# Designs tried in a protein design run: designed miniproteins, single chains, continued (2). Part 110

Each design is a single chain, and the fold is of that chain. pLDDT is the mean over its residues in the fold that is shown.

## One batch from the design tools (miniprotein)

Design m7814
Fold by ESMFold2-Fast:
Structure m7814 (fold): chain A 90 residues (1-90)
Amino acid sequence: SLEEEAKKVAEEIKKIVLEANKDNPELVKEAEELYEEIMEAIEKKDYEKAGKLLSELFKKFIHKLSKEQAEEVKKLLEEFQEILEKLKEE
């Protein structure tokens, strides 16, 4: 389903962000909390909130990512937004 695809993309972004910040427990906790809010928003079908929260996560943690990781997350974020747009049309 599109919801399962959205959750999978969000999980992939989480994995990259957590790996990039693994030496900072406070940032890991903040990223995990934000991810949990994103998953809750998807489950409640609040796709506007889910997209906004994922963009916020990217903005907060982009400076901790390598150039390669940042490019990968940006592509995943674009894919996530496309999936959410399709879900909103239902």
Scores: mean pLDDT 82

Design m7815
Fold by ESMFold2-Fast:
Structure m7815 (fold): chain A 88 residues (1-88)
Amino acid sequence: DLLEQIRADLEAARRITAERREELLKLIERALKEGDAETQEAARRAGALLALLLGEPLPEGATQEDVERVRRELERALAELLAALAAA
């Protein structure tokens, strides 16, 4: 059952992210303070993803717009996956 496998994979990803939450937050904060422009962009995106998956507060430098962008990207990817699955 592919839908159950997808749910299990998402739960596993959320669990792994939760287990590494503090480490990831420290890395994001460091990247935002010390990273180049590309690293800072990646850090904002990672912070937005943590906010979506775990309800974590946004790290300094990340915005609600970053959260909405990541949410829309995930929704699009899931919709594409579900459509491909339904097509057989």
Scores: mean pLDDT 67

Design m7816
Fold by ESMFold2-Fast:
Structure m7816 (fold): chain A 87 residues (1-87)
Amino acid sequence: SVVVEVGGYALQGDIEKARKLAEESGSGEAYVALAQVLYHMGLYEEARELAEKGAELGERTAYTVLSMALYKLGEHEKAREYAKKGV
């Protein structure tokens, strides 16, 4: 699974390989997997960027990560709106 491979590379610290694989896959779920790892690493701006790409590709679970990243970035009103879309 490309999602498992993207998550695996990201957890190993190979963020560049994870990003390239997500981009090559065109999978919103792969972008969300990468965004989740970046969020847990405290890289909130990058997590937001990749969650936005996942949402653009139609992955609803991207809205949850996007809302969490926006909340950490102080964008509380936008975070609440995106949280509603992820349910």
Scores: mean pLDDT 86

Design m7817
Fold by ESMFold2-Fast:
Structure m7817 (fold): chain A 65 residues (1-65)
Amino acid sequence: SDQQALDEFESSARSLAAQGRQGTEARRDGLIRGIQQLAQQQSQQFPSVKQQILDSAQQAIDTMR
């Protein structure tokens, strides 16, 4: 379901952001790009939660900056 996809994305984005905060700047930059790529892919597959996926990605990225 779209809600399950959103929940899974939020969990993944949170995990990636936590790894980014513990890593080097290069690692963090790579993980930011990874979150952006995942958000783009998932938002295309689950259009009913697209904005929520994009918002979750931005929130996760903001915690790494």
Scores: mean pLDDT 87

Design m7818
Fold by ESMFold2-Fast:
Structure m7818 (fold): chain A 94 residues (1-94)
Amino acid sequence: KEKEERELAYEALLLLGELLAKHHPDKEIQQLGKKLAELAQRILERGDATPEELEEIDKLLKKIVELLQKLNYKELAKKITEEIQKWVEEKLKK
C-alpha cells in the first residue's frame, strides 16, 4: 500500500507536468512542466526516486508555484489541483 501511494503521487506529478506543458500559455511554465513530467516518468519506470530527484521535484514545484502566483494564474493552479485530487480519488475508489 505504501508503495502504491508513492506511485500514485508520482503519477499525479506526471499528470500535473503534462497539463502545464500542453496547456499553460507561459513558455517558462511549459518548460518547467515538461521537466516535472520527465522526472516523474523516470521515477515511475524505475520504481523509486533518488534523493537528488526528490530535491529536483521540490525545486521544480516551488518554481512553478512561484511563477503561477507572480503571473496571477491562481485560478489555473486551483483548477489543476482540483483535477489531480479528483484523479487520485478515482484511483482510490477503483
Scores: mean pLDDT 71

Design m7819
Fold by ESMFold2-Fast:
Structure m7819 (fold): chain A 96 residues (1-96)
Amino acid sequence: MEEEIEKAEKEVEKAIEKVGKSETQEEFDEEFKEMEESISKYMSKLWGDPEKMSEFYERVSKKLREVGKKKPKEISEKVFEYSDGLEERAKMIKKF
């Protein structure tokens, strides 16, 4: 399972990097959607392992905050909102 997790995590990291490289609103929208899809696929592989799901949400959230702080306000706000959502989901999972 660790190997599956690492491979899927790298896919998500690549999607986050593409979001970070987006220079226009249009590029951001496309890459952000791809990132959401990659996260969804990764979560399906972690299903039934709340500790790993929580850890993943925290890692992605932190990466997105790094991306967001370097973006224009409008894009930054959307990235931070999504990051906050992931942090809340991680907290909820940890409370079980």
Scores: mean pLDDT 78

Design m7820
Fold by ESMFold2-Fast:
Structure m7820 (fold): chain A 70 residues (1-70)
Amino acid sequence: SEEVEYMKEILEDWLEKIESADKETAIEALKDLIAKLEALIKKYATTNPELAKVLEEYRQEALEKLKELE
């Protein structure tokens, strides 16, 4: 869907910016992103399951990056 593609572009841009940041800034940004993704997943779980699935995939990626930095 158009919403899924748009969200992917935004999230990829965010992750690229986080990856280029210093470690402390990246950790803070990843924690913030994970919290926001969790809220969006809950919001869209029933109304847009396809979007919720994509958001969960990015949440897992952000969590993995956070674990690598900690």
Scores: mean pLDDT 84

Design m7821
Fold by ESMFold2-Fast:
Structure m7821 (fold): chain A 92 residues (1-92)
Amino acid sequence: MNTVVLRVGSATVTFVSEDETTLRLRADLGDASAVVVEVESEHVRRTLVFTRDDPEAVVTGLKRGEKVRLTATAYGADGSELGTASAELVVT
């Protein structure tokens, strides 16, 4: 199991490679009102918006050994950018 945690201000996004095709995401928004996550790979390109009421998502269609680029950006209640962070994960 491969796990990556992105920290953006007080917000955190946890990415878990659960199987050969599936990436599970969970956001803890902290003081942010929304976190926008971009998931990019050879086979998948998704933009996900996390809020306090919708903090979890699943990305399917990945392949084992695929390199996934993850970018998380946190936004305040006024729409201001609180920060951004990026990481790479290999699907296992």
Scores: mean pLDDT 81

Design m7822
Fold by ESMFold2-Fast:
Structure m7822 (fold): chain A 88 residues (1-88)
Amino acid sequence: LKLNGRELIENREKVISLKPKELVLYQIDPDDIHDVVEIISEIKPEKIVVEDYTTIVGQLEPLLESIGYKLVSKEVKGDYTTAVFERK
């Protein structure tokens, strides 16, 4: 399931009910990072892909680790990073 950060927040209840095994997230507003992480902690998908600015991905890494995810791959292209996380 591919969503931007705002779509995930606005559709929180629906996305949680779907129990997706994989989330692909992009365009996460810095102010929304903690809300996004909280929603992920409720869904607990097996895999998360984040496609965003390197600074956003860097902020998400320790937060996702704190809720039981491990970083398995990271591709940096200029100011953008694609990071893949798997549930421990």
Scores: mean pLDDT 86

Design m7823
Fold by ESMFold2-Fast:
Structure m7823 (fold): chain A 84 residues (1-84)
Amino acid sequence: SMAELRERQIRALRTGVELLAEQALKENLSDEEIKERIPNKVMAEMTLLEVRAKRAEKAGNEEEAQKYREELDKLIEEYVKKVG
């Protein structure tokens, strides 16, 4: 069904963003370096939100981390709606 396809696309996109964010954190990349490494602007923005959420969690700022995760979830859902 279309709903099952959309769910799989959302899950695949989340997994990709998480992997990119983990790599960026391991390499201690700046926001600017992340944008240069990821040529797709939407994927770069998603990756930045995940990186910012993880940095906020590490700093003990759970409220800020939750805000970034909500922005990321919304961006992923809107992107999947637009592309298919």
Scores: mean pLDDT 86

Design m7824
Fold by ESMFold2-Fast:
Structure m7824 (fold): chain A 65 residues (1-65)
Amino acid sequence: SAEEEAEELKKALEKLKAATGKDVAPAIGEVLREMGNMVQLALEARRAGDLEKAEEIFELLKEAG
């Protein structure tokens, strides 16, 4: 679900905050991947005509980042 993807993004962001040296670049990659997953879900909802769900996903993304 969008809420599950938002939780994964929050975990990726916390991992990035804790990362140092050689671990920083992989952690950034994880954050970008999770953000991409949420954007994809929002675009799919919008294409399906579910504008309310798309807005909800964008709010979850905003809360996570």
Scores: mean pLDDT 80

Design m7825
Fold by ESMFold2-Fast:
Structure m7825 (fold): chain A 82 residues (1-82)
Amino acid sequence: HMSEELIKKGKEAADKGDNEKLAEILVEAAKKGEYEALKEIVKHAVEKGQLEGIKKGLEKIAELGLGEAAKYMADVLFELLN
């Protein structure tokens, strides 16, 4: 289920260029299995040109063994960038 609070925080971090906070929020969404929140945050961050925060989040999610969430984010990025 979509978390409106996570989406709001993620979009705010992207708007401010806060790469560490953006990565933290993406990790939290992944841990909670909130894929709609992951999609909305990634889409907004791409639209704002904030790829570094997305990369940091994806790296941390993969490091934590959250492979399904990492694959989902990669698939969303592929769709948005092509």
Scores: mean pLDDT 84

Design m7826
Fold by ESMFold2-Fast:
Structure m7826 (fold): chain A 65 residues (1-65)
Amino acid sequence: MEVYRIRIPMDFSKESGEEIGRRVAQAVKEKLEELGLDPSEVMVVVRGEIDAEGRKYAVAEITKK
């Protein structure tokens, strides 16, 4: 089963949760277009991640059904 990951940096001091959500949605859309996948063919799970330097990211995991 193929799983694709994208990491989007989050800055809650400059962006609202809605703005971050729009950036995540746009990045997922662009990745699906790059891969030639239809949104109905995949499951997308978004989770938070913090790197070794304390920077926050939204990680979208795209799994083909």
Scores: mean pLDDT 77

Design m7827
Fold by ESMFold2-Fast:
Order: structure tokens, then C-alpha cells, then sequence
Structure m7827 (fold): chain A 105 residues (1-105)
């Protein structure tokens, strides 16, 4: 399973996707940031229970961006929270929480 966040960026700058493992089991999460169908940033995060990981990315053009967080690794369920933050201001542009089934590959 995956969480998908769509958000609008109004100003160029550095933005950050933060993923928190809110479950009791280790989570492996593939995070991808898209603009206009192109991947602009990607990270694979290995998160212990209660741990957060992040992916920072540079925005050169204002517009609509999409984050997809996909649960991967060993078969199971993971509970995650995903936030997109403007690093300069600390403003949270988008957030979601979900329980996801892991996807093979």
C-alpha cells in the first residue's frame, strides 16, 4: 500500500518529506517526489518503531508536487505518518497517516 500527498509549492526553496513509523514493527518505506510525471527525489527509509526519517528536496519552480510513500520489505502492515514541510518557515504543507500493507519489490 501507499500514501499519496498532493501539495502546492508557492516559492522556490528547500522542502522536506518526513516519515514517522507509528507502529510497533520496523518499517521500510520508499518515498518518491514527483512533479509533472517526473521523479525529482527518491529515498528508501528504514525506520524502527517511533523513528522518523526524511528526504529533503530542492524546488526550483512553484507548482503542484506529489509525494508517494510506499511500504516495502517483508510482508506485513506498517503504520506511518507522512508530512511535507517548508524548511525555511517550518510550515506543514500536507500530512497523512495510514496503515499500509507492504508491497513486494
Amino acid sequence: GSLKLEFEVKEPGTYEVTVTNKGDLPAQVLVRVYKDGETIAVALLDLAPGESGSLSFEVKEPGTYTVVATATGAPGKVEIEVKVTDVATGEVLASATGTLETEPF
Scores: mean pLDDT 84

Design m7828
Fold by ESMFold2-Fast:
Structure m7828 (fold): chain A 61 residues (1-61)
Amino acid sequence: MKKKSWQELLEEGIELLSKAGQFDLQAQFARQALDWKRTKSDDEVTQLLEQQMAQLKAQVA
C-alpha cells in the first residue's frame, strides 16, 4: 500500500464532506490541517489527518 501525503488526505476529506453537505466540518477540517502544517512535520500532519478522516467518515454516515 502506498502512503498518502497530507495534501491528498486534505483533498479527500474536502471531497467527502462536500459530497455529504457538511460545509462547516469541511471548513474546520481544512483550517485544522493548515494549522498543523505550520507547527508539525508533513509526516505528523499525515498521521493526524488520517485519524481525523476516520472519525469524519463515521460522523458523515
Scores: mean pLDDT 77

Design m7829
Fold by ESMFold2-Fast:
Structure m7829 (fold): chain A 119 residues (1-119)
Amino acid sequence: SAAEEELRELAERIEKRLREEYPELSKAEISPVRRLPDGSYEVVLTFTFSDGSVLNIRIQRKGDETVITVHLDTPDRSYSVVRVLRNPSHDEIVEETLRAVEEARAGPSVEELSARLRA
């Protein structure tokens, strides 16, 4: 379908940009596009860094909404970043995904760490 092709092309653009930004990426895999029971479409990108860290990016589209979930597992910690976008352009999805990856790699803020200690 047009939606599946669009999401596949977006995933390939994101992989290309991440490989350009992060030469320490040793392996990259893009899942098949999956249609979920709620009518959304999903693709998952999995990257492995030379230090053994694993980056998972989930992009889910339903109508005008795009949800980007970035999950980074390192030897020391796990961190997740979620972005919810309405009517995003393809360029906005790509750029926001790159920003979410950078945030995940930077780690949790002092405020987020303080919130976890209070929970």
Scores: mean pLDDT 82

Design m7830
Fold by ESMFold2-Fast:
Structure m7830 (fold): chain A 58 residues (1-58)
Amino acid sequence: GDELRREARVLSDLLKRNPGVAYRMILGYIDVGLGRDLLEAARELGLDELADVLESLL
């Protein structure tokens, strides 16, 4: 959905600025069952670094 696409962009930017915080947020999304939806959004937006991180954790 639009919220997950927006969050994927935020997390992609955060991975460059503060990877430790980004990783904790990504793990939080996975824990609540949104990891695969976030991966789909990252792939659709061409956010390769975020997609690679999500694939490594899922």
Scores: mean pLDDT 85

Design m7831
Fold by ESMFold2-Fast:
Structure m7831 (fold): chain A 79 residues (1-79)
Amino acid sequence: SEREELLAARQAEVARNRTIAPPAEQEKIVRQFAQALRDGAPLDELEKLARQADAQLSVAALQEVLRLLSEQAQRELAK
């Protein structure tokens, strides 16, 4: 459908403008970010990981990072 074609074209353009890592490396980046959040890493280190994620992760993987941030925020609020 035209909608699917437009979404695919948009994703391809985003991928072309960023150095999107292979899926296995994207998983590693997401896991590193999740671990840093669990370990209570300093804000400057989280910022560096977030910049790496923005440069190398697909939109779907970035949504997973946002989900992890939301979960961490909920845990902090529950303390």
Scores: mean pLDDT 70

Design m7832
Fold by ESMFold2-Fast:
Structure m7832 (fold): chain A 70 residues (1-70)
Amino acid sequence: SSAEQAAAYYAKGKEYLAKAEADPSDIDAWVKAIEAYDKALAADPKNEEALRAQIEASVRLLKVVVDSLF
């Protein structure tokens, strides 16, 4: 089902997020987490957990990038 597919992508997103949290300079880990959450939302657009996780990861990545510019 789309809900099962969304749950699987959400789980992958959490794995990549854990890697990014262990090393916040690992931009690839942040990007992969966001991509996984985006795929979860594509499978189930009403998945509030995936939407929240995508927003939070995106904001945190933006902060890492901005902090690298100054």
Scores: mean pLDDT 87

Design m7833
Fold by ESMFold2-Fast:
Structure m7833 (fold): chain A 73 residues (1-73)
Amino acid sequence: SVKKEALELVEKAKKYLEQGNLDKAARLAAEAAVLLADFESAKEAVDLLNSNKSEEEKKEKLKKIIERLEKKI
């Protein structure tokens, strides 16, 4: 199911975020968001990859996006 795929992507995004791999975490979060038709969260995740924000700010924002997506599953 789409929700099962989104859950797997969210779990992988969490793992990469814990490992400090912001690029993979953001891309997986964006993919999960698209599957859930949450295009705003998908855009936020992709924009973080191209932003000049610190790694700490990116981690905080990605964590919030991932938490928001998890609640939709």
Scores: mean pLDDT 85

Design m7834
Fold by ESMFold2-Fast:
Structure m7834 (fold): chain A 78 residues (1-78)
Amino acid sequence: QRVVTLTIIDTVSGTTLVFSHLDPQVVSNQLRNISTDFKNRGQDDFSDGFNTISDYILDGSYTPGDILRRYQDRVRRL
């Protein structure tokens, strides 16, 4: 019924990624594809991060805003 918009800001590189769709499954699939790309490049930390966000979206236990906050919290604690 509403557009799902997820904005991910990489605070280390300054890169901004925006995902927008009506279906959370489509956003989740886009994140998993990015995760697979990072895994194939040997960037396991980024791969794990995107898979975790994808799982949070599908689980429905987090809003997009909560997902972003938890991702940023994990990056800051490193």
Scores: mean pLDDT 64

Design m7835
Fold by ESMFold2-Fast:
Structure m7835 (fold): chain A 55 residues (1-55)
Amino acid sequence: SAAKREELEAEGERVDREGTRLHIRAAEGLASPEEVARLEELQARGREIRAQLDA
């Protein structure tokens, strides 16, 4: 549905924004273990959202 697509797109934007921030911190060696784990969760969720939008 259009509503579900808009919801997934909005979530994808939030995931990408937080993921980019954490990726930069990790690349700079500033990320905590908790931030690294969060980045991995965001990357997994981003892949899931992309798969759902491409279905």
Scores: mean pLDDT 86

Design m7836
Fold by ESMFold2-Fast:
Structure m7836 (fold): chain A 92 residues (1-92)
Amino acid sequence: SEEVRKKILETAKENRELLAKRVKEELEKAGIKVSDEQAEEAVDIYLELAEKNASFEEIAEEIAKKLKISLETAKEIVLTISAEAMRLYIES
């Protein structure tokens, strides 16, 4: 639902640093190594574009472009951010 989606994004913004840390940890478990700065930038791109109702594909493309990584890896990053943002909301 749109209301739940909005609350997930608000919770993620309030916990931006924790979200970036958890995303980096989950990506490392999947064999994707990113710096703290890259994880933080990916989260920022996700939150900005998701708030504007950008599609999954648009968010992944922007992350791929900004981090200079493959679209395939960027898609995995978007899925990881989405899952960890949902988890933070449920924990709240």
Scores: mean pLDDT 89

Design m7837
Fold by ESMFold2-Fast:
Structure m7837 (fold): chain A 77 residues (1-77)
Amino acid sequence: SAEENLELAKALAEIAALKVEYKYGAKLKSEKVEVEGDKVVVELTFDNGATVKVEIEGDKVTITIKVGDEVETYVLE
């Protein structure tokens, strides 16, 4: 369900946020949540300019962590 996908996306974003905060000493600046049907996007922005984006669409989960010029992407299908 959209609620279950939203809860999962938020949980994954929180885990990724802990990594960014721990490694870079960054603080969460903003959270954006978009829900449209079964598609859920959670995007976090940090005070150092880092971003965490979790996208869930159908059975596909994509987690993108961007810090400066470094991008890490994790895909689950």
Scores: mean pLDDT 84

Design m7838
Fold by ESMFold2-Fast:
Structure m7838 (fold): chain A 77 residues (1-77)
Amino acid sequence: SEIEKEIEKVYEELLKAIDARDVQGARSLLKKIYELVVKLKDEEKRETLLNSLQPIADAVDAEDFEAAKAALEEFRK
């Protein structure tokens, strides 16, 4: 779907921001992924992805970029 393609694109940008240790960039990109995920019509997929976003956000806020990267890789699965 178009939304899933946009999520994948923002995912790649978020991975780059985390690798660059860019907290503000990562926060902005997490907000974009959140806004895309809430538009998904599949309730189970939406809920699973939303639950996967919280650990990434928590790690970014803690500036724990290793934990953020691990959580982001889990989100992609």
Scores: mean pLDDT 82

Design m7839
Fold by ESMFold2-Fast:
Structure m7839 (fold): chain A 89 residues (1-89)
Amino acid sequence: MERSRKLGEEVLELIAEATKKRLGMESFEELVERAKELLEELKKLGANESHLQALENQLEYGIKTKDEKVLAMTVLEAEILLELIKKRK
């Protein structure tokens, strides 16, 4: 059984594609706003609570440390989770 490995490869491809598309030089404030909007959308779609808490913790950490890389990763992870939820149907 190789489903977990195949899903991991699909996630890595989505990350690579999202990263290439995201190299649009977004500011700290834009990343924070985008992450918050994505988290609200995920909550409305009934995303897994543990995943939501992990993303919220990562967002809060990025804001507290003013780390744009952490914020960009939070946005990318939220977009990946959103795409996975959409593909489940």
Scores: mean pLDDT 69

Design m7840
Fold by ESMFold2-Fast:
Structure m7840 (fold): chain A 85 residues (1-85)
Amino acid sequence: AEGEALIAERKPAAEAAYADTSLDGKIKQLELRIELGEIQLKRLDELLASTDDPEERAYLEERKKKLEEEIAKLKEELEKLRAEK
C-alpha cells in the first residue's frame, strides 16, 4: 500500500531525529511523528471508503478515533515546544 511505503520512507528520519535531544531535534521528531500519523489516517479513510462490512468498518472507525486523539496530543506537545523556542 502507498501509505505503508510513505511510512517506511519517513521511519529512518524519525529515528535519526530521536538521537538529537536538542529543542530543534525534539520539534523535528514530533513533526515526523505527526506526519506519519496523518499518513496512517489517510490510509484508514481510504479503507473506510472501500469497506461495506459493518464489523470491519466499526474496527477501522475505532482505530481512526484513537489515531486522531494521538495526533492531537502530539500537535499540542509540538506547540508547547515551539513556544519555548
Scores: mean pLDDT 75

Design m7841
Fold by ESMFold2-Fast:
Structure m7841 (fold): chain A 80 residues (1-80)
Amino acid sequence: KEEEILEKTKKLVEELQKEVDAAMPRLSPGVKERLEGLVQSAKEAVERAITDKNVSAEKALGFVETLKKTVKWLLEQSEA
């Protein structure tokens, strides 16, 4: 069901925001800006899937999952 996929995608974006917010005090300005941009892109992908019939929920989920992996990698690199 598209609704179930959209709900899952929204929860992934919420998780990303929470992880970025938790890490924010320890990050350099450049990493903060990049992570905020990635979270914003994830939010925009969800909004587009809701409003644009040409964007599938599955496509939005795949995009957000890719962004989540990038965010995780950047957070791990910034811990070094």
Scores: mean pLDDT 79

Design m7842
Fold by ESMFold2-Fast:
Structure m7842 (fold): chain A 92 residues (1-92)
Amino acid sequence: SEKRRKAAKELRDLLEKEAPLEEIYRAGLKLGHNLDEKEQEEMKEAIKITEKRLKEYIEKNGENELSKRYKAALKGIEEGIELAKKGEELPE
């Protein structure tokens, strides 16, 4: 999906630029909200893998700005998926 590709690139670019947590969270919401049902299942599996890697990272390095940004991204994506499932629009 072109919309998914653009949303995923926006989120990645914000993570690389060390953007504010709120911007990363909102980009995650957009990504999750723009997934169809098949893409939602694929994303849930990717989130599980990323959460496991993030936990391992925190155990080795402690919680820091990088881990906080990734937590914001994952939270956004998960909440965006839930809003899409309910047919609800993104919050402002």
Scores: mean pLDDT 84

Design m7843
Fold by ESMFold2-Fast:
Structure m7843 (fold): chain A 88 residues (1-88)
Amino acid sequence: MKPIKYKITIKVEAKSREDLLRAAQAVAQALADLGYDFSVTVDFEKGEITVEVTAKSKEDAQRIADAMVEALEKAGFKVKEYKIEEVD
């Protein structure tokens, strides 16, 4: 079965570019610890962290998004909103 690509975008309440970079680092570390292969992009103007990841299903993508939100909250960041989009 071909894995499905998902784009997960999280909007974070960050006071500076340095804060948003720390938020992105927290997400990257959490996903690496869980064994996911992913890419991370940061949009400083929008305050968004976008992860592109391969998952088995939409439920799997939701678990990845939940792990990202948990990592951000544990690192002291407030998540304003997030979205999950299939890109295949």
Scores: mean pLDDT 83

Design m7844
Fold by ESMFold2-Fast:
Structure m7844 (fold): chain A 88 residues (1-88)
Amino acid sequence: MSPEEEAMEELMRRLDLDGDGVVDKEELRRFLESLFPDEEISDEEVEEILKKYDKDGDGKLDPEEAWELVEELLAKRSEELRKERELE
């Protein structure tokens, strides 16, 4: 199995604080900060990400939509770490 799938499941569990599987704007912000601790993540960035996946404007993501988002973020994160740290 790819490490991305395992990481996604762990991150989804972290976001799912109450077990409802819905990601709030605040939870998404904290998740992004956890994923990119050395990167700058503004509240506006989080809102733009939410709008990209949830155009209803309720500021929340379904677990399936969150999975798609996390999958892409993990891919970018992995490449950034590889480039700057040259991880084996």
Scores: mean pLDDT 64

Design m7845
Fold by ESMFold2-Fast:
Parts: C-alpha cells; structure tokens; sequence
Structure m7845 (fold): chain A 55 residues (1-55)
C-alpha cells in the first residue's frame, strides 16, 4: 500500500540520519499516526522488519 511505502521511506531516512532500526520504526509509526494514517498489524510488522534489516 502507499501507506506502507511511505512509512518505509520515513524509516529509511531516519536510519540514514543515524537512528537505530527500532528508533526509526517507532518514529515512522508515530509520524503515520500524526498524519491520521492507520496501518494494519501486518504492515507494522513489515515496517519493523524493514527498519531492523536496513540498520
């Protein structure tokens, strides 16, 4: 989904800025919530795995 891709892009940018995978995941999820975007549990899991793997 476009929401999933956006969250991954946010997480990747945060990791590029020196944040850990777990911090990047948490901040990406918070940013999505601030924009009123609801993610499924499966999408949240994919973002977490993506951020941890990219770190």
Amino acid sequence: SSALEKAKEIAAELIAQGKSGSDAFSEAMLEMQKEGITLTMEEAREIALFAMELD
Scores: mean pLDDT 83

Design m7846
Fold by ESMFold2-Fast:
Structure m7846 (fold): chain A 75 residues (1-75)
Amino acid sequence: HMEERQRELDRVEEKTKGLSEKERTLAIMAARALIDRPNVTDEQIDAAVKTLKNLGYEKAAEIVREEGRRLRERQ
């Protein structure tokens, strides 16, 4: 449902408010990619988290991992 998608995106934007512009942008993009999938896998979540950690964005990685876990619980 479109309303649920918007609420998930708004939640991620709020959680990333304190991050740098670059880290915030990458976190939102990664979370959006997971939210837009009808079925999210643990492998997809781990890949997104690993990419952010490899860039040194530990806080962004934590936010994306939490969002991915929430999406998995809804399935």
Scores: mean pLDDT 79

Design m7847
Fold by ESMFold2-Fast:
Structure m7847 (fold): chain A 94 residues (1-94)
Amino acid sequence: MYEPTTFQDYVDVLRDSTSEGVTLEYLGRLLLMMYERGLVDEEEKELGERLVKKGEELRKQNQSTEVPSFTEMTPSIEKLLENLAKSLERERNK
């Protein structure tokens, strides 16, 4: 099951934070990766592209910071991927 509230709320909080440009870029890249795997829709791809662009803009306006590791966000992303995988399994097993 897709958790749009968790993802959307997280994106909204980060979108309003100018100090989290690196985190926005990281989230955008993850959305694009999920789209390539067919786990999310084109709307999420567009959101990912916008997040990457905004993150890059904020990072260039401020000092460069390392992109957060995949490990730091793993619990939230892994749970979302697990829910999507279960939904896809139900469709495939028809």
Scores: mean pLDDT 56

Design m7848
Fold by ESMFold2-Fast:
Structure m7848 (fold): chain A 74 residues (1-74)
Amino acid sequence: STEEARQEVLRIMSEGLTRIQELIERGASVEEINKVIDETVEKLRELGERHPEVRALVDSYIASLEDLKKQLEA
C-alpha cells in the first residue's frame, strides 16, 4: 500500500540520518559520511522503483541527501 511504502521511505531516511549524525558527532571523515549518504540514496532508489506511488517523495529525499553531500564537500 502507499501508506506502507511511505513508512518504509521514512524508516530508511530516519536510519540514514541517524547514522550520518553519529558519524558527524564522532568526527568521521567526509568519505565515511558520503558512503552512508550513498547507501541511503541507493535504498531509496530501490524503494521508488518497487513503489512508483512514492517516487516523488523518494526523489525529494534523494535531492536533500545530495545537497547535504555537496555542503560537506564545500
Scores: mean pLDDT 87

